# Designed miniproteins, single chains, continued (5): the designs that were tried, part 69

Each design is a single chain, and the fold is of that chain. pLDDT is the mean over its residues in the fold that is shown.

## One batch from the design tools (miniprotein)

Design m18378
Fold by ESMFold2-Fast:
Structure m18378 (fold): chain A 69 residues (1-69)
Amino acid sequence: SREDILRRLEETIEEADRQLKQLQQQMSEQVSQAGNNREEIMSIVKEVMRQIGEEVDRIVSERAELKRA
C-alpha cells in the first residue's frame, strides 16, 4: 500500500541521515588532523563527497525497489 511505501521511505531517510552524520563527523576529525595542509584537506573533502555520492546511490536504489513492490 502507499502507506507502507511511505513508512519504508521514512525509515530509509532516517538511516541515510544517520550515515551522513557519521560521514560529517569523520570529515571533521580528518580535517582537524590535517591542520593547515590545503592539499590534504581537499583530498579529504573529495573522498567524503565520493562516499556521500555512494549513499545517495543507495537511497535511489532502495526507492526504486519500493516503487517496484
Scores: mean pLDDT 76

Design m18379
Fold by ESMFold2-Fast:
Parts: structure tokens; C-alpha cells; sequence
Structure m18379 (fold): chain A 103 residues (1-103)
């Protein structure tokens, strides 16, 4: 797997971890962010082991969870954080498509 794709996944994990702390007053958002981070960590592990199909599946699941977290963040008035989460969801989907092409 290109190191650049794994680097991008690690960057998303870092941002999600930061947002878990920033949005800590909203347990429903934190729960979605933790689930997304777990899926991203599973995607990273699968990709490092050469299981690109499994990695792509976990990235798509993470993207869906990040979009749900973004909707709730927007409802709470965290528009900047919601935009960041939507951008990370899009990046996760793009990485999934690249991994599927490499599989």
C-alpha cells in the first residue's frame, strides 16, 4: 500500500481523536466519533496486512459514521467541526476507492 494513503488515514484518526475531546459534552457525537475511529484503526490494520478489500470496507463504514457525527455537530452549532468531519468522510471514501483499485 502506498505510504501516502496510510498517512492520510492516520491524519484522519488524529483529527477524530481531537474532536472527541472538543465535543466531549455531547455523548451521542462522541459515540459516533469513537466508532468511526475504531473503523479507521481497523482499516489501517487491514491495509498494513495487505487486505485492501477489508480496509476499503472499514473506510466506507468510517465515512458513514463521520457524516452522521457531522450532522449532529451541525445541529449543535459546530459548523466548522461539521465541515471538517464531512471533508474527512470524503477523504476516507477516496482512499477506499484507491485501495479497491489496488486490490
Amino acid sequence: VPDELLRKVREIIGRVTYLEHKLADYPEIVALLRQARQSLEEALRAAENGDLVTAARHLRQAAELLEKAAELAEEKGYSIEAEALREDAEIARQIAEELERLA
Scores: mean pLDDT 91

Design m18380
Fold by ESMFold2-Fast:
Structure m18380 (fold): chain A 71 residues (1-71)
Amino acid sequence: SLRDLALEVVRLSMTQPDEVQYLVHAVLELSTSLSEEEQIRLIELVKHWLRTLSPEELKTQLTKLIEELKS
């Protein structure tokens, strides 16, 4: 479910620095304005980034994503 996927992403973010955790929560909140299909794709992307990117890369990519979601 979308809720289970979002919860998994939050749990993965708990091992990250506070700034990255803040950005993950901001993305999840902004994603609520999207369709369910778009939310699933976005959250799966964030999950992939949390597993593969460094904290510095995560900060950069999540900040860009937030700016795109605000547009």
Scores: mean pLDDT 87

Design m18381
Fold by ESMFold2-Fast:
Structure m18381 (fold): chain A 90 residues (1-90)
Amino acid sequence: SPEEEAREEMKNYLEILIEKLEEIKKIKDEEEKTAAVNAILDELIAYFKRKNEPELAAEVEKLKKEVQGFTADEQIEKLIELLKRLKERL
């Protein structure tokens, strides 16, 4: 069904972001790593807004605010946890 295809597309997108975050963990410079994580957060917020999923966008925006002041690795870990939970709910 079109709804099943849209759900699978979204799951695949979230899985690609998890893989990108695992690659970002390999960046040695904390400032570059933090910038890369924030870029993924902003990309994800924009994605959910485009898909007319405002509650999911708000959940990511809330996480972005909550993880300010965390290390880049802690931000990555929290974002991966959120992405895994969202995949389970789809």
Scores: mean pLDDT 88

Design m18382
Fold by ESMFold2-Fast:
Structure m18382 (fold): chain A 66 residues (1-66)
Amino acid sequence: VEAAEEAAIEAGKNGDVDRAVEILLALYRAGHGDAATRTAVRILVEYGQEELAARLSKEVRRLRAE
């Protein structure tokens, strides 16, 4: 879990929003739930990644609607 969170944060910091979202959604689907996703988003927002936070929120909302 922690290694995947670190990978998502690193991808987001490098501007690879698609990759960061993919990793975080994989964590959510694996049952690590909102806690891991929320932690990673909080860290990325602290680095100024507003677009990543917005896109992740949209994708998580989509998964919950299924």
Scores: mean pLDDT 68

Design m18383
Fold by ESMFold2-Fast:
Structure m18383 (fold): chain A 81 residues (1-81)
Amino acid sequence: ALEAELAAARAALRAAADAEIAAGADASFAAMRLAIAKKLKDEEAAREAEEELARARAALDAARAAYDAAAARLAELKAQL
């Protein structure tokens, strides 16, 4: 029972880590689009890119919280060993 829970917790942590990496990449791309729009002095594109960056940062924060929760769960299960 505990071994299966540990395996599931490790898989969840790996999935959360992969999701955080993906969300971080999305935020980086959104930041690059904003930088390009600002360099071109395209106010409309800059506004759209700022909204996209805000959404990407919120998704990254959520992914980081999910990773921390998964890491805490794995630590809790390991403490039972």
Scores: mean pLDDT 87

Design m18384
Fold by ESMFold2-Fast:
Order: sequence, then C-alpha cells, then structure tokens
Structure m18384 (fold): chain A 70 residues (1-70)
Amino acid sequence: DEAGAVEDATLARVEQALAEVDTPHGRILRAMLRAGGERLKAVADEFGLKSTGEIGLAAQRAVEEIRAAE
C-alpha cells in the first residue's frame, strides 16, 4: 500500500485545498476521484474533454495551482 499511502496523502491535501478553492481544474479532479478511476472517459465527456489524458493534465494542473497557493 505504499503507492496508495502516498496517493492518499496527496489526495487528502488536494481535497482540503479544493474545499477552500473551487477551481475548474479542481472540479475535474474531484469528479475523477469520485469515479475511483472507473469510466474516466465518461468524466472526460461530462466536462467536454477530448481525451482521458486531459483529465490527467487537469488534475496535475490543479495540484500545481494548489501547491502554488500554499
């Protein structure tokens, strides 16, 4: 569970920051987390993204924006 533990720590940080800062990238990240890695294409379609890769980019961007805000 090392990968899960590291991810959980990062996701907990992101979730807390997202609760205070509602960003467009954060909304995509929250939808991805809610899906639990299932049907990422449906999440992409929901937000009008062309590929699941854009979800990853949006999530990465959200984490960077949150880090910059700290």
Scores: mean pLDDT 64

Design m18385
Fold by ESMFold2-Fast:
Structure m18385 (fold): chain A 68 residues (1-68)
Amino acid sequence: DLVKQLVEAVKNNEDTSELLEQIRKNPEESLEVLRLIARRAVEAGEASWSEEEIEAALERVREKWEAA
């Protein structure tokens, strides 16, 4: 649902501000969404990240949200 809406908005160059704001409201759920987006980007050949690199990046994002 939220992942599909975000991916479609990005593909269409639409404003993602509201979707990102909804993501920030639920940090645990948002990390799951970002994990799925990262994995889809790798599957699509848009990125060459390993699972370990994705998890490390999500951990850094989590730390920033906890500090905000």
Scores: mean pLDDT 65

Design m18386
Fold by ESMFold2-Fast:
Structure m18386 (fold): chain A 101 residues (1-101)
Amino acid sequence: TKMSEKQRSILDKMMVQLTDRVREWIKKNQLSAEQKQAVDAGMARLHIAARIAIDNGFSSEELLETIEKMSQEMISTMNDPEFGKIMQQAIDEMKEALKKV
């Protein structure tokens, strides 16, 4: 079943919150230019993938599986415990928010 308008609105809000948390992490952790570029590119790909999934009529479960897979790839690439916690917390919050609607 396609995502509802309410589910899409919640997802958009949660993606903005994740982006803000990642930007704060970048600011605090004095990342190299290469690390910053990798994170920025990863976040851009994540947003594009989420939009494509919504446009193709993915369910909330299918979308969350896609986001979780891409997030785990980013976590592995960055190899930073704090970044991992930020990404995992955002995924868990998205799962709970979408489950409630």
Scores: mean pLDDT 81

Design m18387
Fold by ESMFold2-Fast:
Structure m18387 (fold): chain A 62 residues (1-62)
Amino acid sequence: KKKLILVATSEEALEAAKETAARAKEAGYEVTIVRAPTEEEAIKLAEELKEKYPDAIVGVGV
């Protein structure tokens, strides 16, 4: 199945991620939103997730 993972560091990024997630779910994606406390941790987490799920699309919002 197609997977989308969105990493958000701020409340504004989280709101944007929720809107993106709703549209992606309508398109048939399984969507996960993950919170990270800093931009640096979000980037690291996104890289790890991309290695673990190579067929997934991973986005970062700060």
Scores: mean pLDDT 81

Design m18388
Fold by ESMFold2-Fast:
Structure m18388 (fold): chain A 67 residues (1-67)
Amino acid sequence: SLTDEQLDAINEIVAEAYRELSKILPRDEAARLAVKIANDALQRGLTPEEVREMAEKAIEEAKKKAE
């Protein structure tokens, strides 16, 4: 199970991912992707480090598809 500290860290990582994605994607698409990352993290009990890796991959894929 996730600790409160881990959950806070995950929430911040997701918020950072949303900010970066919103520079690349339309706001609604960025929001859907950020929500997907958050849901996957919570459902699978991922660590903050694993969530950061997932977020970084999502941002990289978004950049590649945009240009």
Scores: mean pLDDT 84

Design m18389
Fold by ESMFold2-Fast:
Structure m18389 (fold): chain A 67 residues (1-67)
Amino acid sequence: IRLSDEQIEEIAKLSGVSKEQAREAVRIYNENRDLSGDELAELIAEKTGISKEQAFNMLVLINRLSL
């Protein structure tokens, strides 16, 4: 999935995370598309330092904005 900088900013705003954390989450999502949503949320939380709940919320937004 390819997201614009504006879409990444909106994800950050809605998820309560920094733009850099949102950008890293999108990168992890794109590199690990074979993982389940739960596995992706765990990996994003581990790599970015956000909560698993925030990571899951970002995954929902990424999927919606990719349409």
Scores: mean pLDDT 80

Design m18390
Fold by ESMFold2-Fast:
Structure m18390 (fold): chain A 70 residues (1-70)
Amino acid sequence: MLLSREELIEQIERVVKSLKEEGYSDEEIKEIMKRMITQIRRTLRSRGVPESEIEKLVNEIEKKVEELLK
């Protein structure tokens, strides 16, 4: 996955909104997003992205998901 930080956050927002429109519950969306975040971490590590940058990105994704599910 070679998206910019901003592009990835926008993609996360679109995915969460799409899942809500499809009738998924907030709990189901959280579980889907946890799996997506795990895959993002693995992909970025395999590409040699520094752990500090991975954690910044993951933190922003987690905040965005929580905001959309409040």
Scores: mean pLDDT 79

Design m18391
Fold by ESMFold2-Fast:
Structure m18391 (fold): chain A 85 residues (1-85)
Amino acid sequence: LEDLLLRISDMIRAAFNEGNGAAMDVLNRLMNLILENPNVSPEELREVGDRVIDEHRSLGTPQSHIDEARREMEEVVRMLEEYLR
């Protein structure tokens, strides 16, 4: 779990350095879900991530930032699936 959270933290730092607010918002929201609920499912992460991405899309966020946020969300989902085996 600590390794998973550290990897997500590194991804948040990268998104911040790139100026991608959509990716930062998605990653922070997913990390908080994992911290608050140890039994969170990959499906729940994707559901919440999709909602955050849709909010940013409706605000006119650049498509490149939306695409990156979706890739980062999918990576977090993949990492959780790997952790759960």
Scores: mean pLDDT 84

Design m18392
Fold by ESMFold2-Fast:
Structure m18392 (fold): chain A 73 residues (1-73)
Amino acid sequence: SEAERLAREVYQAIKNGEPVEISGKTPSGKKIEGKGWKEVAEAARKLAKDYEDTDPHAAQIFREIARLAEKAS
């Protein structure tokens, strides 16, 4: 899915030490953005909740992104 692809791209960027940012949409089409550790943690947490029923696999990756970003904040 597009959500899973976004989640994997952000996770891979974090693993590679690339600039930490996220830009995506909720299942309802609302745009969610974050730049830097704190904003990315908040955005990823929001996306994890919004996708938990429609795309549980993407939601799991977003939860891991949020955990890593929150620890680094």
Scores: mean pLDDT 81

Design m18393
Fold by ESMFold2-Fast:
Structure m18393 (fold): chain A 95 residues (1-95)
Amino acid sequence: SAAELEALNAALAEAQRLVREATRLLEAGAPRAEIVAVVERVYAVVAPFLSPEERERLEALLARIKAARTYEEISAVLAEMLALVHAAVARAVAA
């Protein structure tokens, strides 16, 4: 429905904003806990629109960011998370 598509678009926009904020925090040298909190918010925003398989992939990315030790590792996970969110929303809109 139009309402479902509007909700999906709103969730994508918020997820994109949050991933950009996580990237800004990373670039500013913020504590990992602050970056993880923003990433957990990404999960909360998109979870209602994800398939079980997409949720499992996003949970794996969340686990990876919590375990990440370097700027490069955190940056790579944030990029993969954004790509997964984009792909999931595109799939949901097309269905």
Scores: mean pLDDT 83

Design m18394
Fold by ESMFold2-Fast:
Structure m18394 (fold): chain A 69 residues (1-69)
Amino acid sequence: GSHGLSSGEWQQFQQAVAVIFSELNLPQSDLQNVLAIAGTVLAANPVVPGELRPRAEEVVREYLLELSA
């Protein structure tokens, strides 16, 4: 499905999320869950070019807050 990003922007978003997950030592299964949710959210609320990195950080933060609640 369309997540509102170009293929290159989606790749950059995935890389940003993967870097954050690597730094936090989170399991690969959580990464896939976040990317699936992010794809759906971004399709409904697209990010503008140049803001995909802070958007990736926000999505990961929100997911982790839900896991810790």
Scores: mean pLDDT 69

Design m18395
Fold by ESMFold2-Fast:
Structure m18395 (fold): chain A 60 residues (1-60)
Amino acid sequence: MEEEKEIEKWKKDGEIVGRNAALTVAEITGRELTDEEIERYSKLGGEAAKKNAEDFIKEK
């Protein structure tokens, strides 16, 4: 289904955004992030984007 393809795309984009946001905040605040922390933020971003995409599609 096209909706499934869109949700997967949003999830992947969310993973990139989550990773980049975590790295940007770390740079601004002077935090050092572990690989595990970066992976966690990437995963959280992906899950959040997937949830938002699903909710958006259901609203239609």
Scores: mean pLDDT 77

Design m18396
Fold by ESMFold2-Fast:
Formats: C-alpha cells, sequence, structure tokens
Structure m18396 (fold): chain A 85 residues (1-85)
C-alpha cells in the first residue's frame, strides 16, 4: 500500500542514518586501514539504500518527491559524517 511504502521510506532513511553514525563513530577512533574499510562500508550501505528508495519511487510514482528528498538527505548526512572523520 501507499501508506506502507511511505513508512518503508522513513524506516530506511532512519535505519541508514543510525548505521552511518555508528560506522563514522568507529572510523574516527580507528587506524587508517580500518577507517578506509569502514568508509567503504558506509558508501556501500548508502548505495544499497538509494537503490531501494529508487525501487519504491518506481512502484509508487506518487512518492517520487519523498524519494528524491530522502536520497538528498542521505547525501547531505554522508557529507556531514565524512567531514567529522
Amino acid sequence: SLEEARKEIEDLVLKTFLEMHLLGSIAKESDEETRKELIKQMDDLVAETKKRLEEIGQKYPELKEEVDRAIAALDEYRRYVLEEI
């Protein structure tokens, strides 16, 4: 349903933000090699979440603006986390 799809967008964004925060926090306290690997894991996570969001937008065109906003929020938060490392 459209309502379930909206909830899925919100849940995906919040879950991804939490995981990015945890990865960034660990990366900050890690050696150079571990830090690079954790940043790669964060980038892979963001890419996977964007793919899922795009699939929701394809199934529910009514949610395209919400999907686009969610993707923009992920990119903004990624920049913030990486600048803090």
Scores: mean pLDDT 89

Design m18397
Fold by ESMFold2-Fast:
Structure m18397 (fold): chain A 99 residues (1-99)
Amino acid sequence: SAREELEELLARVRELLGLPADSSLAEVLREVLRLLWELARWLGTATPASDAEVEARIDALVAALPSVATLEQLIDFLREFIEAWPTIQRLLAERAAAA
């Protein structure tokens, strides 16, 4: 079922990000969005914003997602993140080497 697929994808993302096994959907989405915005800033593609502004935007998006996103859209988003993980991991290593 779609719900079982979401739970399996959540478990995989928790493993990739080193999050607790009992992390909520909201907590997982928050960490995914934070990581993507950190990488976007490093690549120079992110709109200039303070850390407080970024956190407020992440909070607003995560709070809104269960009301506006379908279960299928959430599954697709998490699947795309997992498929992109080797590239994300490489970019994180490049960023660490540049520091």
Scores: mean pLDDT 78

Design m18398
Fold by ESMFold2-Fast:
Structure m18398 (fold): chain A 106 residues (1-106)
Amino acid sequence: SSESLEELEKGLEIKFKKIVEKYKLSEKEKEALKEIVKIQLDVRKAMATEVGDLQKLLDKLEEAIKKLKELYEEFKDTNPFIAELVKKEIENLEVQKKRVEEAIKE
């Protein structure tokens, strides 16, 4: 719903600011976290709005996973903290993808 999406967006923005301040993140690390948050919000919006088009939702989930895998490869050797956050989000989206695939099959 739009209400739960607004609350999620505000919560993610607050978490982002706290992480940046706590860990004294570099500009590259800030951009990576911003991209992760953007991907999370885009997926949540797609899940709320594309309920009538499961194939479109699946395509959006696959694109999000692809972008996160590219971020993981960029950071896996240089920033283990960012790499771990990306890895957890990939695992979460793979679970959501499987659920959407099963819903399409039914």
Scores: mean pLDDT 78

Design m18399
Fold by ESMFold2-Fast:
Structure m18399 (fold): chain A 61 residues (1-61)
Amino acid sequence: MSAREVLREGIERLDRAVEEGKLSEREGAIKKTALGILAVAVELGGLTVEELREIIDELVE
């Protein structure tokens, strides 16, 4: 699975958490920004797709 697909799923999960009131809009924006940076790290070979998934799970829970 591509880093882009994992990023998209992570963004959707964060947007859902904001809609459900589990995260503020500010917290959601910060976490989405962090996910974007981490996805770039995967594309550059500094991080694996599996590690990105683990980080997303930690951020969203």
Scores: mean pLDDT 80

Design m18400
Fold by ESMFold2-Fast:
Structure m18400 (fold): chain A 86 residues (1-86)
Amino acid sequence: EKKKLEAELVEALLNHDYEKVIELLRKLGFSDEEIEKIINGEELPEEVKKKLAEALKIGAEELLSKEKREDVQNLLESLKKWEEEQ
């Protein structure tokens, strides 16, 4: 299910498990070109940035619904701040 993949993506990112991040992004419907740009920190098209931010937000909210995690809460707050600045 989509929320499980998004939660796993957030955990993989926080653990710096980039091999798993690549696999999960592919499962979430990102193209190989988009994934390469994300991993390399390259500029993303606005629609790809929005899709990535939405996936990370859903994943963070899913993790926080099950347990209180400061690292996940900090990520969610950073994503909300980024959205407010766009």
Scores: mean pLDDT 77

Design m18401
Fold by ESMFold2-Fast:
Structure m18401 (fold): chain A 96 residues (1-96)
Amino acid sequence: LSDEQLQEAIERGRKLYSELYDEVLENKDKLEEIYKKSRELSLKLLKKGTDRDNAEGLRYLAKAYIARSILNGGNGSLRGLAFMNAVGSAVAELEA
């Protein structure tokens, strides 16, 4: 990617992370369900290996890490992984 595309991906990833975090927090009673479903779907999508499937798979992986972080009392490493996967999703979209 160009430097401009990387910067765009980071900004898109930051926005996506924020949106996913708010979505997960609004559904606190479903944290375990969100984690399980998002993890399972991310694994299926990432196995397909297309840029579109990678973008969607990384988006679900970010959501799974957010849910797991909250379940574990705010684990910072899991939140970092969630953020990086949100950025990775944006990168995959720009490559598609």
Scores: mean pLDDT 81

Design m18402
Fold by ESMFold2-Fast:
Structure m18402 (fold): chain A 118 residues (1-118)
Amino acid sequence: SELALALELAGEAAGRAVERARAGELTPEEAIEEAGREARRRAREAGLSEELQEIAGAVARLLTAAALGASTEVLRAELQEVADALGLPEEERARLLAAAGDSAAALGLVEEAVRRRE
């Protein structure tokens, strides 16, 4: 589905940003913003709607923050607002918000996306 593709692109963008932050190339704040920009750009290039581009960006920022142990409260609220406005399925919304509260789960999602890329 287009939503599944948006979430996959968000995970890939977060994975790249986390790798660069761990390598010392980006601060956590820079990595969060870069992940959001890359996810939105890739979603746009894939022909996804503006709404799905915003979902991809918000998810990428949240996953990156969670994986790096940064504060997620504002990013979680932003994702909730976008998800509610766009009518995301409750189960998918719950999974994304749960990952924000569990940095190990978020890290696992990011590392899986990186492995699939290689």
Scores: mean pLDDT 75

Design m18403
Fold by ESMFold2-Fast:
Structure m18403 (fold): chain A 78 residues (1-78)
Amino acid sequence: SDFDSAVEEVEKQLAELDAKLAALEADPSADPKQVLMLGAELGVLRMAYWVAKKTKDLDFAKKTLARAQELGARMDAV
């Protein structure tokens, strides 16, 4: 279904964000404050993913996907 496809894509993005965050946390040249704030935003996205799954809200899942993609771009810019 469209919902299942959106949820699977969010799961893929969250896994990629976890890897990017781990790399930033391991980088001694990264700004610790910026890394901590990015980690907090990823935490919010994990909660949003759970809400989307529980409510089966396709629009919310799509918005969560867009936010995950935006966070990934911001992590790449660090």
Scores: mean pLDDT 88

Design m18404
Fold by ESMFold2-Fast:
Structure m18404 (fold): chain A 75 residues (1-75)
Amino acid sequence: AREYLEEALKLAQESSAPEAPEAVEYINRAIELYEAGDLQGALEYVQRALKLTRDSIPEAAEYLKKAMAAIAEEL
């Protein structure tokens, strides 16, 4: 899960899309919550980042989908 979030973060940071700064903020919050053991909170921010990136940064969206699936398996 963390590896997928970190890859999504990198792809969002490298993007010139207008949604990139907000996606970076949401992914960082998801990582912080995941590291704190708040899996439900992490999922919330992954879903927010996914909605922003789905049409604007599709490479980041694919890693966010993988992160979401991995975190859900830990619940």
Scores: mean pLDDT 84

Design m18405
Fold by ESMFold2-Fast:
Formats: sequence, structure tokens, C-alpha cells
Structure m18405 (fold): chain A 83 residues (1-83)
Amino acid sequence: MTAEEVVDRLLEHLGLSDLPEEVRAKILEAIQKAAPELWMHHDDLDKSLEILRQNLLDAGVDEETADRIVELLKKERISVITF
């Protein structure tokens, strides 16, 4: 699965498929950058979500959108690496 397909599936699952293309591109960049660290902490959801949030902010995703993604994943107990 390509990183773009992973992001598309993640956003569909979270109900965020209507996000602008520019924001989706930033989310893709963040997930690609975070992937090695997310795998390292795959058994620690809270740490994985902290790493994801920081990478989203670093990629230029706004705090509100980053927090929404993290909160939805935390609520569903899903790691991005599952996609």
C-alpha cells in the first residue's frame, strides 16, 4: 500500500475525507516522517499519538486538525501503522 493510500483510508475511517488537498498533503508528509518512530512505539498508543501529533505540527498541519486526528485515533484505540 502506498503512503497516499494509507492517508486516504485513515481520513475516510476518521470521517475527515473532506479536508482540503493541501492539508491532506501535509498529513501524508507527517505520516511518512513519523512512520519509523510509530513502528518503534507500536505497543504504546499514547507515545505513538504524541509522535504523530508533533510530526503533524512540524509538517504545517494546524493545531485544531492535528488534535482532531489524534483524539479520533485515541478514542478508537487505533495506531496509524494499522493502515
Scores: mean pLDDT 74

Design m18406
Fold by ESMFold2-Fast:
Parts: C-alpha cells; sequence; structure tokens
Structure m18406 (fold): chain A 95 residues (1-95)
C-alpha cells in the first residue's frame, strides 16, 4: 500500500496541504480549480491510505491535514514518484 504512485489530483491536494497546513474540501477545490466532489473523493482516498487525517471543525465541516507520522514518507513518496515519471519520459534535469 505504501508504494502506490500518486495521481495528479492527489499530488496537488498534498502539496496544498503542505503549504497551508489544513484546509476544508471547499477551500481546496477553490484553490485548485476543481470540483468539491472530486476533492472530497481524493481526500477520502488519501485518508484511507493514511496520508491525511480529518478533523471535525464543526458538525458539518471537516478539515483535512497531513498526518504528522506520515510526513517524512509522504515527502519521499512524492519525490520518488516525480523522479520516476521524469526518468520514464527522459525529461531529466542536469545530472
Amino acid sequence: MENRPLSDTEKEVLRLLQEVGSATPAQIAERLGKSQSTVTATLRRLEREGFVKSVAVDEKTTSYSLDPSSAPLLSARMIDTMARELEEEGLVPKS
């Protein structure tokens, strides 16, 4: 489960959460220009896989943030996935 490549939407969501610390699905959707339903589905998938955690801010509002215990693995996974994609396409920066 830990070595699955991340989708573009998952990468964008995780990057945003790294920048802002926590956000609601509505805030993420607005910032990324995606539908709230797409963002919510992505966040639920990431929560199921242990990359993010949900926190109830209000009875009807849930905030998502990176799981602190997964932060080192998350960063390594993002870098590894990006490096693999660049290698496969031959789009490598100066060695």
Scores: mean pLDDT 68

Design m18407
Fold by ESMFold2-Fast:
Structure m18407 (fold): chain A 70 residues (1-70)
Amino acid sequence: MEKELEELKKRVEELYNKGLVTLEQIEQAIKSLRDEYKKMKSENLLSDEEIEEMEKEIKVLEEIAKKMKE
């Protein structure tokens, strides 16, 4: 899990550095994931483990976006 999140972070940073993704696109992806998370959580469609994994993924993307705004 932590290794997969670290690889996701590195991949997104590489794509950003190569100009293949913009900060706006990353922020749009975060918003979409948050909207999906809220819907799934309200409808009780996900297990506690799946909710935790989604929260961790969103957090990693938010940390990347925050770093890019520096």
Scores: mean pLDDT 76

Design m18408
Fold by ESMFold2-Fast:
Structure m18408 (fold): chain A 88 residues (1-88)
Amino acid sequence: MEAEKEGKKKGQEVTEQMEALAEEAARSGEEEVLKKKTEEIAELLHKALAETAEMDKKDAKAGKAMYEVLGEGAKRAQEKIDKIEKEL
């Protein structure tokens, strides 16, 4: 498998998890749940960035691909959280 595909796949898996957490926050409509899910997303992103750094040490193309996918995923998750906060 191409290293770039591996990085992209790992980034997509984390992005899907972040989006699922944001959707759970939206579904609950509770401020306490929104705060908890926002913290979980931050922890997940922090862990994923550490994994990206380890991947980059083994293959720079894989690390770069994962970092780019994570960046876009984090932006989308943040936009969803901001929208939920405004609707509360």
Scores: mean pLDDT 80

Design m18409
Fold by ESMFold2-Fast:
Parts: sequence; C-alpha cells; structure tokens
Structure m18409 (fold): chain A 99 residues (1-99)
Amino acid sequence: MIKKGELKNYELTLFYAPSSPFSQHLLKQLEKWKPALDELGLGYRVVDAVENPELAKKLGITTVPTLVLEDKEKPFEVFYTGDDPSFVGILNMIRALGL
C-alpha cells in the first residue's frame, strides 16, 4: 500500500482537450481524487494538448486524455486511462511501475 507522502518526487500531468467529453470526465475525477492524491504527496497539473502540440509530440502522446506520471529524477512514464478513469485505475498505473 502506498503511504502518506510517498509520491512527493512524482508529478501527474493530465493532457486533455476542452472539446473531449472523456477529457472533461477525467478532469472531474481528478478534482474528486485531489484529497487522496494530496495525502500520497502526488500533485497534478493539466495541459491542453491542442494548445501544446509540441510537448504532447515530444512525450509520444497521440490521444486525449492521457495521464503522464513523471519521476522528477528519471524519464517520464506515460499511461492512458481511457478505459478506466477511476482512482483505482490511477493507483494501478503507479503500482505497475513498482511504486
């Protein structure tokens, strides 16, 4: 089980598009999960993939929404949550990295 503050060296970035209903849904889910994410020490930021196409391309992001988990000391890890925009889905992505 991930402990309080254990993810402080990581940052979650949501690449989204305002015109995408699924992007809006995942953004609302992240807002609901914020207290639990804060307890883990995991912050998040939101990036409009349409306004930031070069950044999306650099990270290999071709679809929205896409969640990117960044280790501040290592290369980016990229996860797509299109099929499971639940809090459990985010935790499963983090655990798949051995975190």
Scores: mean pLDDT 67

Design m18410
Fold by ESMFold2-Fast:
Structure m18410 (fold): chain A 77 residues (1-77)
Amino acid sequence: GKLEKAVELLKKGGLSETADLFKEAVKKVKEGKMSRLEAEIYIGLALLVSGVGKVVGDKDAAEGAQLIADILEELLK
């Protein structure tokens, strides 16, 4: 699904540890085990990673991180 694509893109972009961190964050939000404030912080971190990826020309990292932000935003609706 979207999460698997985001994780693969982040790993391809050289961000394997960040990919695992965001994967765990999405899982915790889905399970109701993360506060809304922590989830919003992870959205901010994903958007920061996407922005940095764009600046340095890492398209895979940028796309993967944007997908993480989109997934987390959808889960918080």
Scores: mean pLDDT 90

Design m18411
Fold by ESMFold2-Fast:
Structure m18411 (fold): chain A 71 residues (1-71)
Amino acid sequence: SLVEEAIKLAEEAIKLRKEAEKEKDPIKYTGLMLRAMGLAIEAELLVREAKKKGEDVSEAEKLLEEAGIKL
């Protein structure tokens, strides 16, 4: 389902963000943050479409809040 895909993307975005927080190289940090941001945006679009179709998006919305990009 769209919501299951959104959850997977949001979880990967959270993982990349946590990896970025440990990265000391500014270039590698930026690359990780840009990838995390891209996944979070894709997940948000999927959540929007799932919500229109009447799917329960509560868990995906919680994960997107946690995946919030600082840049």
Scores: mean pLDDT 82

Design m18412
Fold by ESMFold2-Fast:
Structure m18412 (fold): chain A 96 residues (1-96)
Amino acid sequence: AAAVAELERARALYEEMLERLKKEGKATEDDLAAFEAYLASVDALIAEVAALAPDSPRAQAVLARARALVRAMERAKENGWTPEAMEQAVAEVLAE
């Protein structure tokens, strides 16, 4: 389903960001915990949407949110995964 594919893309981008932060050793424990919580939320949404019909209102709503998340994370990646870029990406996702 399109929603699952977009959520999997978002998860991969978050995982790349989290791995980079861990390698640099500059992220706080709170920052790492926040990103791990986002990954867990995305995993929960993937499981939920995989059980839904693609034409359901819930599946369509999740697809829209997943697309917003992917756009925000791709922008954060383009800006080199800075804390400021990540904060802006999270704000854009919450605005959708």
Scores: mean pLDDT 71

